Designed miniproteins, single chains. Designs and how they scored, part 78

Each design is a single chain, and the fold is of that chain. pLDDT is the mean over its residues in the fold that is shown.

## One batch from the design tools (miniprotein)

Design m2863
Fold by ESMFold2-Fast:
Structure m2863 (fold): chain A 94 residues (1-94)
Amino acid sequence: KKLEDEIDLGVIEIAAAVAKTSALKSEHPEKAAEELLEMTERLIERAESIESEEAREKALEILLDSLRELYEKTESEAVKEAAREAIERIEEAK
């Protein structure tokens, strides 16, 4: 399942970058906050499906790094709260 794990890591990295950019650029921050939390749950489930412990830990760290950057850069309180909640959820999944 090594190839499958590498594909999951790539998908998570791209999805995390897209989610961060979309939340930062959103004209509807409350909706963006809800979408961020839903995306985070889906990406956590994907990371947890990775059989390699090393790859799973890398996936969760990629998500954490993206959310921490979003938390620091966002001007929206709704998105900032969602990013904080998502960070806590991922830290619990580690």
Scores: mean pLDDT 81

Design m2864
Fold by ESMFold2-Fast:
Structure m2864 (fold): chain A 66 residues (1-66)
Amino acid sequence: DEQALREAEARGQRAMALVNEAKAELADDPRVKELQATIADGDPAASAAAQAELSRLLAERVRALQ
């Protein structure tokens, strides 16, 4: 049913809006800036760990906004 698909799309759009809001809030976070600097340093091991931590912080912020 088209309506069921539209409702699923609306849920997806709301989820994306929360992710975008969380990203905007985290953009000025000192910890996020520190992790981004670690990634920019170009050490593959440190970069991988920093990326994992950024993903965790994003997921935690999205959860807090729900």
Scores: mean pLDDT 79

Design m2865
Fold by ESMFold2-Fast:
Structure m2865 (fold): chain A 62 residues (1-62)
Amino acid sequence: PLYRITTTADIVATSPTEVSAKKGATFPAQDVRQVSDTTLEFLGPDGHRHLIPADAVTVTPL
């Protein structure tokens, strides 16, 4: 993976394209981009695009 996404807060998905995770969870991502002022989109290891709150995560290049 080109990036590691780490959650800084608990997240609950409200739609099928959103991610649910506990604080401190880590996700690998191949591509990360900001799609709104509050939302990041990333390409997961499953080959699908996922949405996650921008203010509840840290993104680290690998």
Scores: mean pLDDT 78

Design m2866
Fold by ESMFold2-Fast:
Structure m2866 (fold): chain A 106 residues (1-106)
Amino acid sequence: MEEELKKKAEEIRKEAEENLTYHQQGADVEADHLARTRGASPEVRALEQAELDHHQTVADAYQEAIKAAKESPEKGLEAYKKMQETVKASHDALAAARGAALASRR
C-alpha cells in the first residue's frame, strides 16, 4: 500500500514538473506580447492579460503540487486534486475571456 501510494505521488510529481515548464514558458511569452502590444486595443490587451494570468495561475498550482509531493505522498495527492480544480477554473475563465474578445468584434 505505501509503495503504491509513493509511486502514484512520484508519477504525479513528474507530470506536474513537465506541465510547470510549459506554463512558465507560456507566461514568459504572453508577458513579452503584452510589453510589445502596448498600442493594441483594450480588448486585445485584456485577452493577452487573461492568457498571462492563466499560465501564471496554472504554473503556481503545479509548483504547489510538486512542493506538497516532496513533503509526503498523501499531501502530494491532495495538492494534485486541488491543482486539477484550479486548472479547470483557470481554463474556464480564459475561455470566457476569449468569448468576450470575439463578441467585441461583432
Scores: mean pLDDT 79

Design m2867
Fold by ESMFold2-Fast:
Structure m2867 (fold): chain A 81 residues (1-81)
Amino acid sequence: DERAVEPLIKALKDEDPQVRLAAAGALGEIGDERAVEPLIKALKDESQLVREAAKYALTSDQSKLPVALKKKAEEEIKKIE
């Protein structure tokens, strides 16, 4: 449900890592391009689980994000490593 995208982007900044983890997973399943930049920021999250969920949402072949946006995300991930 694309109506959930903006609340989920806000949830990526929640103080609770479990909330941020759930938000990253849900944004990957929705596949809305508005989530790409917030998920790229979540790659630097203090929680390893949140970072892994954001990476999966951005790069997995099971991700619903468009291929062009996934390639942009892969380049940003290379800069963080």
Scores: mean pLDDT 75

Design m2868
Fold by ESMFold2-Fast:
Structure m2868 (fold): chain A 67 residues (1-67)
Amino acid sequence: EADALTREAVEKLREGLQAYENGDYEKAIKLLEESIELARRAQALDPSRAGLVEVAEKTLEEIKKKA
């Protein structure tokens, strides 16, 4: 279900940001990659969820750029 996948993707995104703030760069990247995968699945079921994929991908790019 797109809603459940969206919910989990948001949780992984939040956990990834928290890991980055704690200095755990490796964990942050893994969590953000999981978030992107879940967001892409949600988008496949419901195209209106495309914005979450953009947010998660942009966040991963920012973390990689600043690390």
Scores: mean pLDDT 77

Design m2869
Fold by ESMFold2-Fast:
Order: sequence, then structure tokens, then C-alpha cells
Structure m2869 (fold): chain A 68 residues (1-68)
Amino acid sequence: SMEEKIEELFDKYSKGKKTLTKSQIKKVLEELGIKASDEEINYYLKRTGKKTFTKKEFISFVKELLSR
């Protein structure tokens, strides 16, 4: 499923840290074939109050991108 693929790529790029940096987010989105601007990524990161996404936050972000 798409969610399983998202989780697999998250685990691949997080390198055991259980979070994704902005550069890692971009790489995962590229492998998923999903287009997102730097401005969109920055906006959602600011909403978390952090500079990284957890797995749950990343899944929510991807779902929002796919529903636009």
C-alpha cells in the first residue's frame, strides 16, 4: 500500500533517528513522485514547532499533499 511505502522510505532515510530533516523529506518525496515546494515543506515544519518530522507528522504531511 501507499502507507507501507511511505513508512519504508521514512525508515530508510531517517537513519535510525526516527525523524526526517528537510533534505531527507525532499528525497523521500522525490522517490514517491510527489511534488512539494521548499515553501510548503517550511510551512508544515513551522506548524510542528520543530525542524524535523516524526513518522506520524510526515504521513500527515504526505496525505495533505495528495488531497490538494
Scores: mean pLDDT 83

Design m2870
Fold by ESMFold2-Fast:
Structure m2870 (fold): chain A 60 residues (1-60)
Amino acid sequence: LEEEAKKAVKEKDIEKLIKIAEKYYEKGDLEKALHILRLALTLFPDDEKVKKKLEEIEKA
């Protein structure tokens, strides 16, 4: 999962990064889920899907 996250960051795959963050959240690893989404937001600061998912997980 962590290696897949690094690969998704390198490939700039927004959808893959969101899915990986969701997988961490499902496992109860909230800190890693938020970290992946913040990395995605750093790469794609104007992406609304990343912003929405970040807000959703932070509120949960």
Scores: mean pLDDT 76

Design m2871
Fold by ESMFold2-Fast:
Structure m2871 (fold): chain A 70 residues (1-70)
Amino acid sequence: SLWDEKAELLRRAVEIYREIKRRFPDDEELKKRVDELMDRMLEHLRAGDLTGLREVVRELEKLKREAEEK
C-alpha cells in the first residue's frame, strides 16, 4: 500500500542517516548535508510527495557512497 511504501522509505532514510552519523562523527560538512536532507524528507512526508521521498533516499545513498570513498 501507499502507507507501507512511505513507511519503508522513511525507515531507509533514518537507517542511512544514523549510519552516516555513527561512522563519520567528525565530518561536520557531511553531518550538515545529511541534516538538510532529513529536513527535506520531513517536508515531502508532510506533503505526501512519494516522488520527493524517493529522491531524498537516493541523495542519502549517494552521500553515504561519497563518504565511504574518502
Scores: mean pLDDT 84

Design m2872
Fold by ESMFold2-Fast:
Structure m2872 (fold): chain A 72 residues (1-72)
Amino acid sequence: AEEARKKLEEGEKLIEEGRELLEKAETREEVMKGIGLVLRGIGILLDIYLDGKRGKVPKEIGEEAEELLKKN
């Protein structure tokens, strides 16, 4: 439970940092970095979501990951 929640928070943080960087990006390097952060965060959320579907993590955490993916 602890590990799954920590991963959820990590994924959320990466997506948020990526979004902030993209909104402020003035160079192609900053754009690519922002996209990379968002994609890494999405990857983490997808892993949690799939583990939730398989019953490896609490359903509530999997549902949180699904909601975040729908909003982003």
Scores: mean pLDDT 78

Design m2873
Fold by ESMFold2-Fast:
Structure m2873 (fold): chain A 75 residues (1-75)
Amino acid sequence: AMAARHAAGLAQAKAEGTPWADWTPEQLIAFYERAAQAAEETAKLSEKGGDKETADNHRYAAERFRRVAEELRAA
């Protein structure tokens, strides 16, 4: 699952001393929800500019970020 893979990545990041490694589940959920909103906003701007490929890529990213937040809430 994405949440389990994210948790494994977070554990590795903590071992490597990255600053976000100690984030709480609530902070991680908030981060991914904000990332999803930002990606969706960028997708809307790209679509208005006629760049469908970039818009689709950002919508896909937003969907993935929302899925991670969802899995973290369910854990």
Scores: mean pLDDT 74

Design m2875
Fold by ESMFold2-Fast:
Structure m2875 (fold): chain A 57 residues (1-57)
Amino acid sequence: PKFSYYPGAKASDFVNPRNTVLIKIEEGIKSGEFKSVQEVNEHFSYQPSEGTLNYLL
């Protein structure tokens, strides 16, 4: 399934990757909405560091 961009995201969520955006990414991975780093990047107009995403995945 495709993850849709979560409502209410702020510019600060994209600047501070340790907060809301990463929590939503982790939730999507656990729910099976994200299967790869590429899917995460596609659904968020933001690229967390590759090291951070690999740590979560």
Scores: mean pLDDT 53

Design m2876
Fold by ESMFold2-Fast:
Structure m2876 (fold): chain A 70 residues (1-70)
Amino acid sequence: MTKEEHRKLGEEYLKKGEEAFKAGKYEEAAEYYEKAAEHFRKVGTPEDLKKALEAEINAGLALIKAALDK
């Protein structure tokens, strides 16, 4: 998989994570955000690493929400 393919998948998973979070599907949102972060880390540019960090933070927030929404 190329860096460009990783960047595209990162953006796609980030969008899916945002949509799942807005829908209250916090466990699904966390999984999508984690996948987004993995793809952005594989690109490795400062901009993509910033997106990976933001996705990791959002995954953590989604997991907290999932735990509270029991």
Scores: mean pLDDT 84

Design m2877
Fold by ESMFold2-Fast:
Structure m2877 (fold): chain A 58 residues (1-58)
Amino acid sequence: SRQEIIEEAQRLIAEGRYDEAIALLEANLPVLGDEGVRLLAQAYANAGRGEDALAVLR
């Protein structure tokens, strides 16, 4: 479900596994909506990919 994907992405981010969180969120973005975009931006920012974080929010 949408919620299970969001919770898994949050766990990956908490563990510092940003590339895995990014891959999971990108694969499911159409069903996650704005919450998925927000988490993807957070994962990019935490990975030091600030330009990618800004790009996904536009």
Scores: mean pLDDT 86

Design m2878
Fold by ESMFold2-Fast:
Structure m2878 (fold): chain A 80 residues (1-80)
Amino acid sequence: SERLRRLVGFLADLGAVELALITGSKLPPTEYLIERAREAGLPEEVIKRIEEASKADRDTQLELLREVIAWVEQRVAAER
């Protein structure tokens, strides 16, 4: 399904963000991540937290990322 494809694609994007945060590499633009999250069907409250986390320290960004990854993994499992 298109929804499953978008969720899996976004999970890959989140994995790349996690690697970038751990290695201190350049993150994708916040606007790109927000658009990908909307396309994947994330709730607006989660999207707002991603936007707010872009201004936070790396540890806070990693904590939020782990929450979002867990949510997306649960949704991928539910779609299969």
Scores: mean pLDDT 79

Design m2879
Fold by ESMFold2-Fast:
Structure m2879 (fold): chain A 67 residues (1-67)
Amino acid sequence: SELEKDIAKAMALIAIAVGKATGENEEALEEAMRYVEAGDFDKAIEILREAGEEETAKVVEKAKELA
């Protein structure tokens, strides 16, 4: 349902926001946030992994499974 997708997006956005709190890879994390907002979890995961944000990428991948 749309509610489940919205919850998945919220979970992914929270994970990326926590990642941004480290001060590392800000540009890549911002780009990943935009893809999550658009519903493109796969592209967000790709960007996070390329940036070395593996833990954040794992949380976004779990969020995608709920959508």
Scores: mean pLDDT 82

Design m2880
Fold by ESMFold2-Fast:
Structure m2880 (fold): chain A 86 residues (1-86)
Amino acid sequence: SIKQQVEEQFSSLSKKLQEKGFGNVIPELETARNYLLENNQEEKALRLLKAYDKALENSSNKEEFLKNLEEVKTTAINNNFDIPED
């Protein structure tokens, strides 16, 4: 199910964020995920998690990750969490 994929993606991403010293990002991500799940927007929740994971994977250093993360957050806010696949 999409809900199961959301939980698996969140667990994987949270572990990566903690291992890379970005554990402080987890509460905001969890809040956004919970909001979307409570509003039956499971596909948007999955896309948000994948966008965060992609921002982390496409970053070679801390400063680049923070920049990519701000771009993801801005896109999410401006598009009501309808984040493009690429």
Scores: mean pLDDT 82

Design m2881
Fold by ESMFold2-Fast:
Structure m2881 (fold): chain A 85 residues (1-85)
Amino acid sequence: SSLEEHQRRLEEVQQQLLDISVAISKSINEPDEEKQQQYTKEARKLLQTVLGLSDEEIDYVLQPTSDSTYFLGERINELLQRVRE
């Protein structure tokens, strides 16, 4: 692949990772229960479609008190490695 193609895909992935971060934040911090459920569904969809997480892995990530930093870091590294190949 060309360098331009790799750069475009990296930019797409960076935007997707930002979208995931925003959706997770909204799902955790939304005080309205109905809106929180909607944001949780959007976060689930993004985590499933972008990072390929299972429902159980998504539940772990979306738990406000869980330290999922290492787990998410590994999934993100796997995605970035696939983009670089």
Scores: mean pLDDT 78

Design m2882
Fold by ESMFold2-Fast:
Structure m2882 (fold): chain A 69 residues (1-69)
Amino acid sequence: MEEVKKLIEEAIKAAKAGDSKKTRELTEKAVELVKKYGALELVKELLEKYRSDSIASSVLHDIIEAVEE
């Protein structure tokens, strides 16, 4: 769980820094771990927490969509 949260937070930081390649790599890794640990509810809780942060919300929505596909 903590590893998933750390990767999501790193992806958000990379997105805010404009590092699209790093954001993509971290987001893909986060999706793998969310599927592995069944941590989709954690991602949804983070989306609620960061709902006013457009960049963070975008990253979190991308993860949810990829996991639910």
Scores: mean pLDDT 82

Design m2883
Fold by ESMFold2-Fast:
Structure m2883 (fold): chain A 109 residues (1-109)
Amino acid sequence: MELRERIRRAVAALDADPRSRYKASDFLSEEEIEEQIERAARLVEESKSFEELLEKLRELGFHPAIIAAALAVFLLEREGLSEEEAIERLVREAGVDEVDARIVVRAAR
Protein backbone atom coordinates (compact mmCIF):
# COMPACT_ATOMS: atom_id res chain seq x y z
CA MET A 1 0.00 0.00 0.00
CA GLU A 2 1.32 3.49 -0.85
CA LEU A 3 2.32 5.71 2.12
CA ARG A 4 -0.42 8.20 1.17
CA GLU A 5 -3.13 5.46 1.33
CA ARG A 6 -1.86 4.27 4.73
CA ILE A 7 -1.96 7.83 6.13
CA ARG A 8 -5.48 8.30 4.67
CA ARG A 9 -6.66 5.05 6.32
CA ALA A 10 -5.20 6.07 9.69
CA VAL A 11 -6.81 9.54 9.56
CA ALA A 12 -10.16 7.96 8.60
CA ALA A 13 -9.87 5.48 11.51
CA LEU A 14 -9.34 8.33 14.01
CA ASP A 15 -12.30 10.23 12.50
CA ALA A 16 -14.61 7.17 12.71
CA ASP A 17 -13.71 5.98 16.24
CA PRO A 18 -15.90 7.71 18.90
CA ARG A 19 -13.10 7.27 21.50
CA SER A 20 -10.69 9.40 19.43
CA ARG A 21 -10.08 13.06 20.26
CA TYR A 22 -8.36 13.72 16.89
CA LYS A 23 -11.26 14.39 14.49
CA ALA A 24 -9.72 16.02 11.40
CA SER A 25 -13.18 16.33 9.75
CA ASP A 26 -14.35 18.61 12.61
CA PHE A 27 -11.73 21.21 11.57
CA LEU A 28 -10.79 20.56 7.93
CA SER A 29 -12.71 20.04 4.68
CA GLU A 30 -12.21 16.80 2.71
CA GLU A 31 -10.05 18.77 0.22
CA GLU A 32 -7.86 20.19 3.03
CA ILE A 33 -7.48 16.70 4.57
CA GLU A 34 -6.38 15.21 1.20
CA GLU A 35 -3.92 18.09 0.65
CA GLN A 36 -2.36 17.54 4.09
CA ILE A 37 -2.21 13.74 3.54
CA GLU A 38 -0.37 14.20 0.21
CA ARG A 39 2.14 16.64 1.76
CA ALA A 40 2.60 14.44 4.86
CA ALA A 41 3.34 11.38 2.67
CA ARG A 42 6.15 13.32 0.93
CA LEU A 43 7.57 14.35 4.33
CA VAL A 44 7.50 10.69 5.50
CA GLU A 45 9.62 9.74 2.44
CA GLU A 46 12.00 12.74 2.69
CA SER A 47 12.61 12.90 6.47
CA LYS A 48 15.77 11.23 7.82
CA SER A 49 14.45 10.63 11.35
CA PHE A 50 11.26 10.49 13.43
CA GLU A 51 12.36 13.68 15.23
CA GLU A 52 12.85 15.58 11.92
CA LEU A 53 9.42 14.45 10.64
CA LEU A 54 7.68 15.41 13.93
CA GLU A 55 9.33 18.88 13.96
CA LYS A 56 8.44 19.58 10.30
CA LEU A 57 4.80 18.44 10.69
CA ARG A 58 4.32 20.61 13.81
CA GLU A 59 6.11 23.68 12.37
CA LEU A 60 4.10 23.51 9.12
CA GLY A 61 0.84 23.43 11.11
CA PHE A 62 -0.51 19.99 10.19
CA HIS A 63 -3.64 18.81 12.00
CA PRO A 64 -2.89 16.47 15.00
CA ALA A 65 -4.69 13.56 13.27
CA ILE A 66 -2.44 13.93 10.18
CA ILE A 67 0.66 14.25 12.40
CA ALA A 68 -0.23 11.06 14.34
CA ALA A 69 -1.01 9.16 11.10
CA ALA A 70 2.20 10.23 9.31
CA LEU A 71 4.36 9.42 12.37
CA ALA A 72 2.69 5.98 12.72
CA VAL A 73 3.43 5.18 9.06
CA PHE A 74 7.07 6.34 9.50
CA LEU A 75 7.59 4.13 12.58
CA LEU A 76 6.06 1.04 10.93
CA GLU A 77 7.57 1.48 7.41
CA ARG A 78 10.88 3.36 7.90
CA GLU A 79 11.92 2.10 11.37
CA GLY A 80 10.23 -1.34 11.06
CA LEU A 81 8.74 -1.17 14.55
CA SER A 82 6.03 -3.51 15.87
CA GLU A 83 2.57 -2.09 16.63
CA GLU A 84 3.28 -1.92 20.40
CA GLU A 85 6.70 -0.26 19.88
CA ALA A 86 5.14 2.32 17.51
CA ILE A 87 2.32 3.04 20.00
CA GLU A 88 4.88 3.56 22.82
CA ARG A 89 6.99 5.94 20.66
CA LEU A 90 3.93 8.04 19.69
CA VAL A 91 2.80 8.34 23.34
CA ARG A 92 6.28 9.05 24.76
CA GLU A 93 7.85 11.24 22.07
CA ALA A 94 4.92 12.83 20.15
CA GLY A 95 2.44 13.34 23.02
CA VAL A 96 -0.29 11.29 21.32
CA ASP A 97 -2.98 9.90 23.67
CA GLU A 98 -2.64 6.10 24.06
CA VAL A 99 -6.15 5.42 22.65
CA ASP A 100 -5.48 7.60 19.57
CA ALA A 101 -2.02 6.02 19.16
CA ARG A 102 -3.52 2.49 19.17
CA ILE A 103 -6.22 3.45 16.63
CA VAL A 104 -3.78 5.17 14.24
CA VAL A 105 -1.00 2.53 14.42
CA ARG A 106 -3.40 -0.38 13.78
CA ALA A 107 -4.95 1.44 10.78
CA ALA A 108 -1.54 2.55 9.38
CA ARG A 109 -0.11 -1.00 8.97
Scores: mean pLDDT 87

Design m2884
Fold by ESMFold2-Fast:
Structure m2884 (fold): chain A 66 residues (1-66)
Amino acid sequence: SEEKVEEAIEKIRRLAKENGGRVSIEEAAPLLREVGVPDVVIDVARADGGGVLTAEQAENMIRAYS
């Protein structure tokens, strides 16, 4: 739902603000799954990004699968 998307984005922004604009895949994965991002997409992002996402990358993934 739209509300879940907005909540996930807000949580990502808060986590990223605490970590220099980045969020760990471990912290982001439950939020990404909640909005419908497939596990295969999360696993590819983990491999490509060394286990971290920028806030922008995580938000774009959330919006793409909402």
Scores: mean pLDDT 80

Design m2885
Fold by ESMFold2-Fast:
Structure m2885 (fold): chain A 70 residues (1-70)
Amino acid sequence: SVEKAEEVGKLIVEARSLADELERQGKTDAARKVRELIDKAVEAYKSGNYDEAIELAKEAVRLARQALAD
C-alpha cells in the first residue's frame, strides 16, 4: 500500500541519518551494521515485502539509537 511504502521511506531516511551520526562519532562498526539492515530493508521493499521492509528499517533505527547511547 502507499501508506506502507511511505512508512518504509521515512524509516530508511531516519536510519541513514542516524548511521551518518554514528560515523561522525567514529562508531564505524555500528554504522556498518545499521547500513546492512538498511540495504536489507531496501531489498525487501523492491521485492514488495513491505512488512519485512518496515521491520528491518525499524531494527536499523533501534540499533542506531542504542549504539549512539553507548
Scores: mean pLDDT 88

Design m2886
Fold by ESMFold2-Fast:
Order: sequence, then C-alpha cells, then structure tokens
Structure m2886 (fold): chain A 74 residues (1-74)
Amino acid sequence: SEEERQRRRDEANVMVVKIHNELLKKREETGELTLEQVHAITAEAYRVILDALEKGLSFEEAEQLARKHAEELA
C-alpha cells in the first residue's frame, strides 16, 4: 500500500539523518572524512536501508546493515 511505502520512506529518512549526523561528528572529531565522502556514504546508507525494507527486513535489521555498510566505506 502507499501508506506502507510512505512509512518505509519516513523510517529510512530518520535512520539516514542519524547516520549522516554520526558521519559529520566523525569528520569533526577525527578529520578522516571529507564532506564529499560524508555525502556519498550517506547516499549509499539510504540505498541500503530502502533495499532492506523493500525485502521485508525489520527497521532494526535495515539500520544495522546500513551502519555496517557506512563503516566499511568510511
């Protein structure tokens, strides 16, 4: 349903904002990431979340997969 699609998008947005803020914090504290890298990793995390939710994984599983992927790219 459209309501379920909207719910997935809303949850994905909450998760991706959280991951984005964590990447920005890592950049500020360590200097290890450029703004371009933060943006690229955030976009990939969003893709992973949406794909996981589309495949029927839980919100917790989607967040964990996105975090693991972001850590591998950072």
Scores: mean pLDDT 84

Design m2887
Fold by ESMFold2-Fast:
Structure m2887 (fold): chain A 60 residues (1-60)
Amino acid sequence: SDELKKKLGELAKRMEEALRNGDKEAWEEAVEEFAELTGERPENLEEFERLGVRYVIENE
């Protein structure tokens, strides 16, 4: 649980920085890591947050 929350926090920071800098490649890399973990590909930060929270709840 704690390791999962840490990983999701790292991905959130990377996604936020990628969007802030317009770095499409960094965004796609973070989405791919999230997809490897959860099986889902968020289209934006709001979807990432929703899916990430759900994944944590379902895997406690």
Scores: mean pLDDT 79

Design m2888
Fold by ESMFold2-Fast:
Structure m2888 (fold): chain A 70 residues (1-70)
Amino acid sequence: SGVEYLEKAIEALKKGDVETALKYLGKALDEAKDVPGIEELANEVLRAVLRGDLEGAIEALRRMKEAIEK
């Protein structure tokens, strides 16, 4: 499920494994593409990662989980 992939992405970022986190973000986004606002939240994750803001990226991933679960 999209939620499970986002949980794996969060755990990867906690370990500093950005490549694995982005892989799982992509899988989650594919499963949740019809969720309103999900692409904007995914872009927030990507922007945070590009800035080296891993805590901000984790928070954006958590918001994506919340958006999927509603």
Scores: mean pLDDT 85

Design m2889
Fold by ESMFold2-Fast:
Structure m2889 (fold): chain A 85 residues (1-85)
Amino acid sequence: MVERLEQAIRAAEIALEHMEKLTDIDKAKQVANDLITALETFPELREIAKEMKEKIDQATSKEEIINVLREGIEKLRELLEQAKA
């Protein structure tokens, strides 16, 4: 469990760094959706992934997409802290 959460957080952080280098919102949404699809492979992360997907679909700017990823990373870190306790 802990190892999978750490991998999910690293994947999200890499996606966020890649996202910050993109200038096209459609490409940013594609990167975010690829990450969300990966997170959905973990049963415990499906609800977080669904919430992120809905927010990404509604996003009209790259900054909004970046903020959704940051919120997702914070939620993943909270789950990791609980798993380590």
Scores: mean pLDDT 79

Design m2890
Fold by ESMFold2-Fast:
Structure m2890 (fold): chain A 68 residues (1-68)
Amino acid sequence: MTVEELKEALEEMIKEAELLGAPEKIIELLKKALEYADTDKEKAEEYLKQTLKLVEEELKPLYASLQS
């Protein structure tokens, strides 16, 4: 994945997270990854991995809460 590909993926994920009403913590991590994509690609990838784990663990219960 190039820096441009990573930035595109992160921008799409931020849009999706905002549309789905994800908690600010997840959006902040995605924005952090996007910021580091230009300066430290490996650090950006680490933030992306953390975000994906949080989505799997936390976002699913939040969907239920939003739909309730």
Scores: mean pLDDT 73

Design m2891
Fold by ESMFold2-Fast:
Structure m2891 (fold): chain A 61 residues (1-61)
Amino acid sequence: SEAIKEELSKAQEEYKRAEEILEGAQAYIEEHGRPSKGVLETKKAAEEKAAELRKKAEELA
């Protein structure tokens, strides 16, 4: 159970980091007034990663 709890903790940290990346992408769009293709791809990737990690964390619980 210790190993599972440790994996869950790591998954939660990765989820939080992915959310921070997503928030940063939104801030970049706001600052520059218009999203570039690169920023849109980064935002999409961060959203997908956050969703995947959230599901992973729920499965480990």
Scores: mean pLDDT 77

Design m2892
Fold by ESMFold2-Fast:
Structure m2892 (fold): chain A 65 residues (1-65)
Amino acid sequence: SPKDAVLEAVFRLIDYLVSQGVPREEIEKEIERVVNFLSRRFGLSEEQKEEILERAKKHLEELLK
């Protein structure tokens, strides 16, 4: 589904940015930007967008622990 493809792409982006030592604040900003862009582009619902953002932020938090 488009939602699952966007979620996978966002998780890969997070993994990459963490591996490059990008600060948490910049990663959070990039997550918001990319999810907003892709959700608009692929016609995701607000509920699907919120689910992606929540799961992305949780993934980032777990990686930085």
Scores: mean pLDDT 87

Design m2893
Fold by ESMFold2-Fast:
Structure m2893 (fold): chain A 75 residues (1-75)
Amino acid sequence: GREKAIEALEKAIEALKKGDTETALEYLEKAVENAPEEDRPAVLTALQEVREAVEKGDLELAIETAEKLLKHLKS
């Protein structure tokens, strides 16, 4: 459910801050799997945006995107 998606997303953000992009993307996929149906489109969009930011080497944008999603899921 949403709580497991939030936990996975928090771990993804921690991994991004450490520069561990592979682990971060794995946790983002786990967040998608655990997201309620109503939140899943937002999580999928954020995963795509984080992947694109990582491919460009923009870890700051990747972290900001993930943190914005985290705020959305907690509201």
Scores: mean pLDDT 83

Design m2894
Fold by ESMFold2-Fast:
Structure m2894 (fold): chain A 75 residues (1-75)
Amino acid sequence: SKRDKLMDQAQNYIDQGKKYFDQGKIKMAQGYLTVAGGRIRDAMMSSDPFTDDQIQRMGQLIDQYFDLDKKIKDA
């Protein structure tokens, strides 16, 4: 579905953000996190009903987003 593709993109951007954060490239990590946040928002705003799997996956994406956001702000 469209939401699944947006969540796949969000996960990929979070993974890239984590990778660059681990390399000390904080500005690049922030850039990837910003794009990931946009994809999460677009996935949430999609009009189709959430599946149970999508609810769980969305929760995991949001948790990963805020964890990385906190690490970037603390850097």
Scores: mean pLDDT 88

Design m2895
Fold by ESMFold2-Fast:
Structure m2895 (fold): chain A 104 residues (1-104)
Amino acid sequence: MSTLTVDAGEGAAGQKALAEEMAKALGGDAKVSETADGVIVVEAKGNGGEVRLVVGDGRVELEATANGKRAYLRTDAAGNVTGVVADPEAGALAGIELEGEVER
């Protein structure tokens, strides 16, 4: 397993790379979809965990569960953290690193 820093990305390539790395981190199936307003939604269920990531519409929201542990991170439209609860194991599986992507 590799450590992954979550990057909101400035372009489609960054968002796609994030989706692919999250799928690898869980070791399971990942569904990547885009809404009509350009929001990227990643939903993945893997062995031992589930993750949902929403990127766009002025925010990043991540919710992950693994082995009964939970990681949740949300920013508002200004990039301020509005919620964080992270277990190290769940965070690592979801590819969360708080020092990486809350601020630019």
Scores: mean pLDDT 55

Design m2896
Fold by ESMFold2-Fast:
Structure m2896 (fold): chain A 65 residues (1-65)
Amino acid sequence: SLEEVLKGIKEEAKKLIKEGYPLEEVKEYVKTKVEHVGELLNLSEEEKKKILEEVLKFIEEEYEK
């Protein structure tokens, strides 16, 4: 499901944040990951964009804390 994909990418991003990677590097990782997973699952461009936007918002909120 899209929720499981979103959860998995958020969990990986959170691990990178805890490991001390800078915000811009984590954002680039997430962009690449969404494209690769989206291609594997035959997601639409709109679905990939929604996942990317949600994960980027989550990452920015984690760095604001």
Scores: mean pLDDT 82

Design m2897
Fold by ESMFold2-Fast:
Structure m2897 (fold): chain A 65 residues (1-65)
Amino acid sequence: MIKEVSILLLAIAMGAETGNKVEVEEKDGKLVINVTVETEEAKKRAEEIAKSAESLGAEVNITMK
């Protein structure tokens, strides 16, 4: 089962819904999503999407500017 495609679609959704830069990298066979957010509303939305990505085995890092 290709979990990586679902994780990448969630990363795209995170960028589209927050309007912020999203970076995806692979480390040791695991996908890592890094996002920088500028508002509390964007952070909360990113955290909601992050729960779905983490359930698929991704790591998500959310940083506030």
Scores: mean pLDDT 78

Design m2898
Fold by ESMFold2-Fast:
Structure m2898 (fold): chain A 63 residues (1-63)
Amino acid sequence: SAFEELRAWLEKLVGPEAAEQIVEGLKYHGVKEEELPEVKERYEKVLANARAASAELAAERAA
């Protein structure tokens, strides 16, 4: 299912416990499978922004 695919993707990013909590939270709030591509895209954008900020901090500390 789309929820299982999302869980597997999240496990690679945040670990199995956090991935399970996120997926259960989405189900609790009534998020439908049709909405999961938008949810995943939102997470990808947040992670890209976080990685950019982390790289900037690492560059500052290395200088």
Scores: mean pLDDT 75

Design m2899
Fold by ESMFold2-Fast:
Structure m2899 (fold): chain A 60 residues (1-60)
Amino acid sequence: SLEEDILEQAREELLKLKNDKSLTKEQQIERAELLLEIASEKLSEEVVEKLRKIIEEILE
């Protein structure tokens, strides 16, 4: 589904972000928070909640 494709792409981007050694932990979280903000404007609350949990799993 489009939802699954979006969440899979977001997971890949978050894993790249986690593995970017040029960024501090704080900067990684800030970029993830921006992604979540953009998603909240375009996607349903259910999808945004799933994205938030992926962010927590990968970065926190």
Scores: mean pLDDT 80

Design m2900
Fold by ESMFold2-Fast:
Structure m2900 (fold): chain A 102 residues (1-102)
Amino acid sequence: MEEVEPSEEARERGEELLERARRSRDPEERARLLLEAAEAFAEAGDFERAAEAAREAVRLLPDDVEVLERAGEILGRIGELEEALEFQVRAGVLELERAVLS
């Protein structure tokens, strides 16, 4: 209902975060920046780039529960329900494995 383009700033922010992620040599920093970029692209309505950034973060840290949970939340919000469920299941399995190894 608003005749403003607030998503343009969010898209630009997402692109800046994606570039910062690609310049980082630290996989933890890179994954965090990719998730921030995914959030910005989701806010901008750029669901394809949001999904791509979230998937790349999971690919970098495939056993990080927080990365899997955050990526799943982003994908769920943008309607990628099958992938959101996959990441949530993987996070749950990792939490169960952590509990058993204690």
Scores: mean pLDDT 82

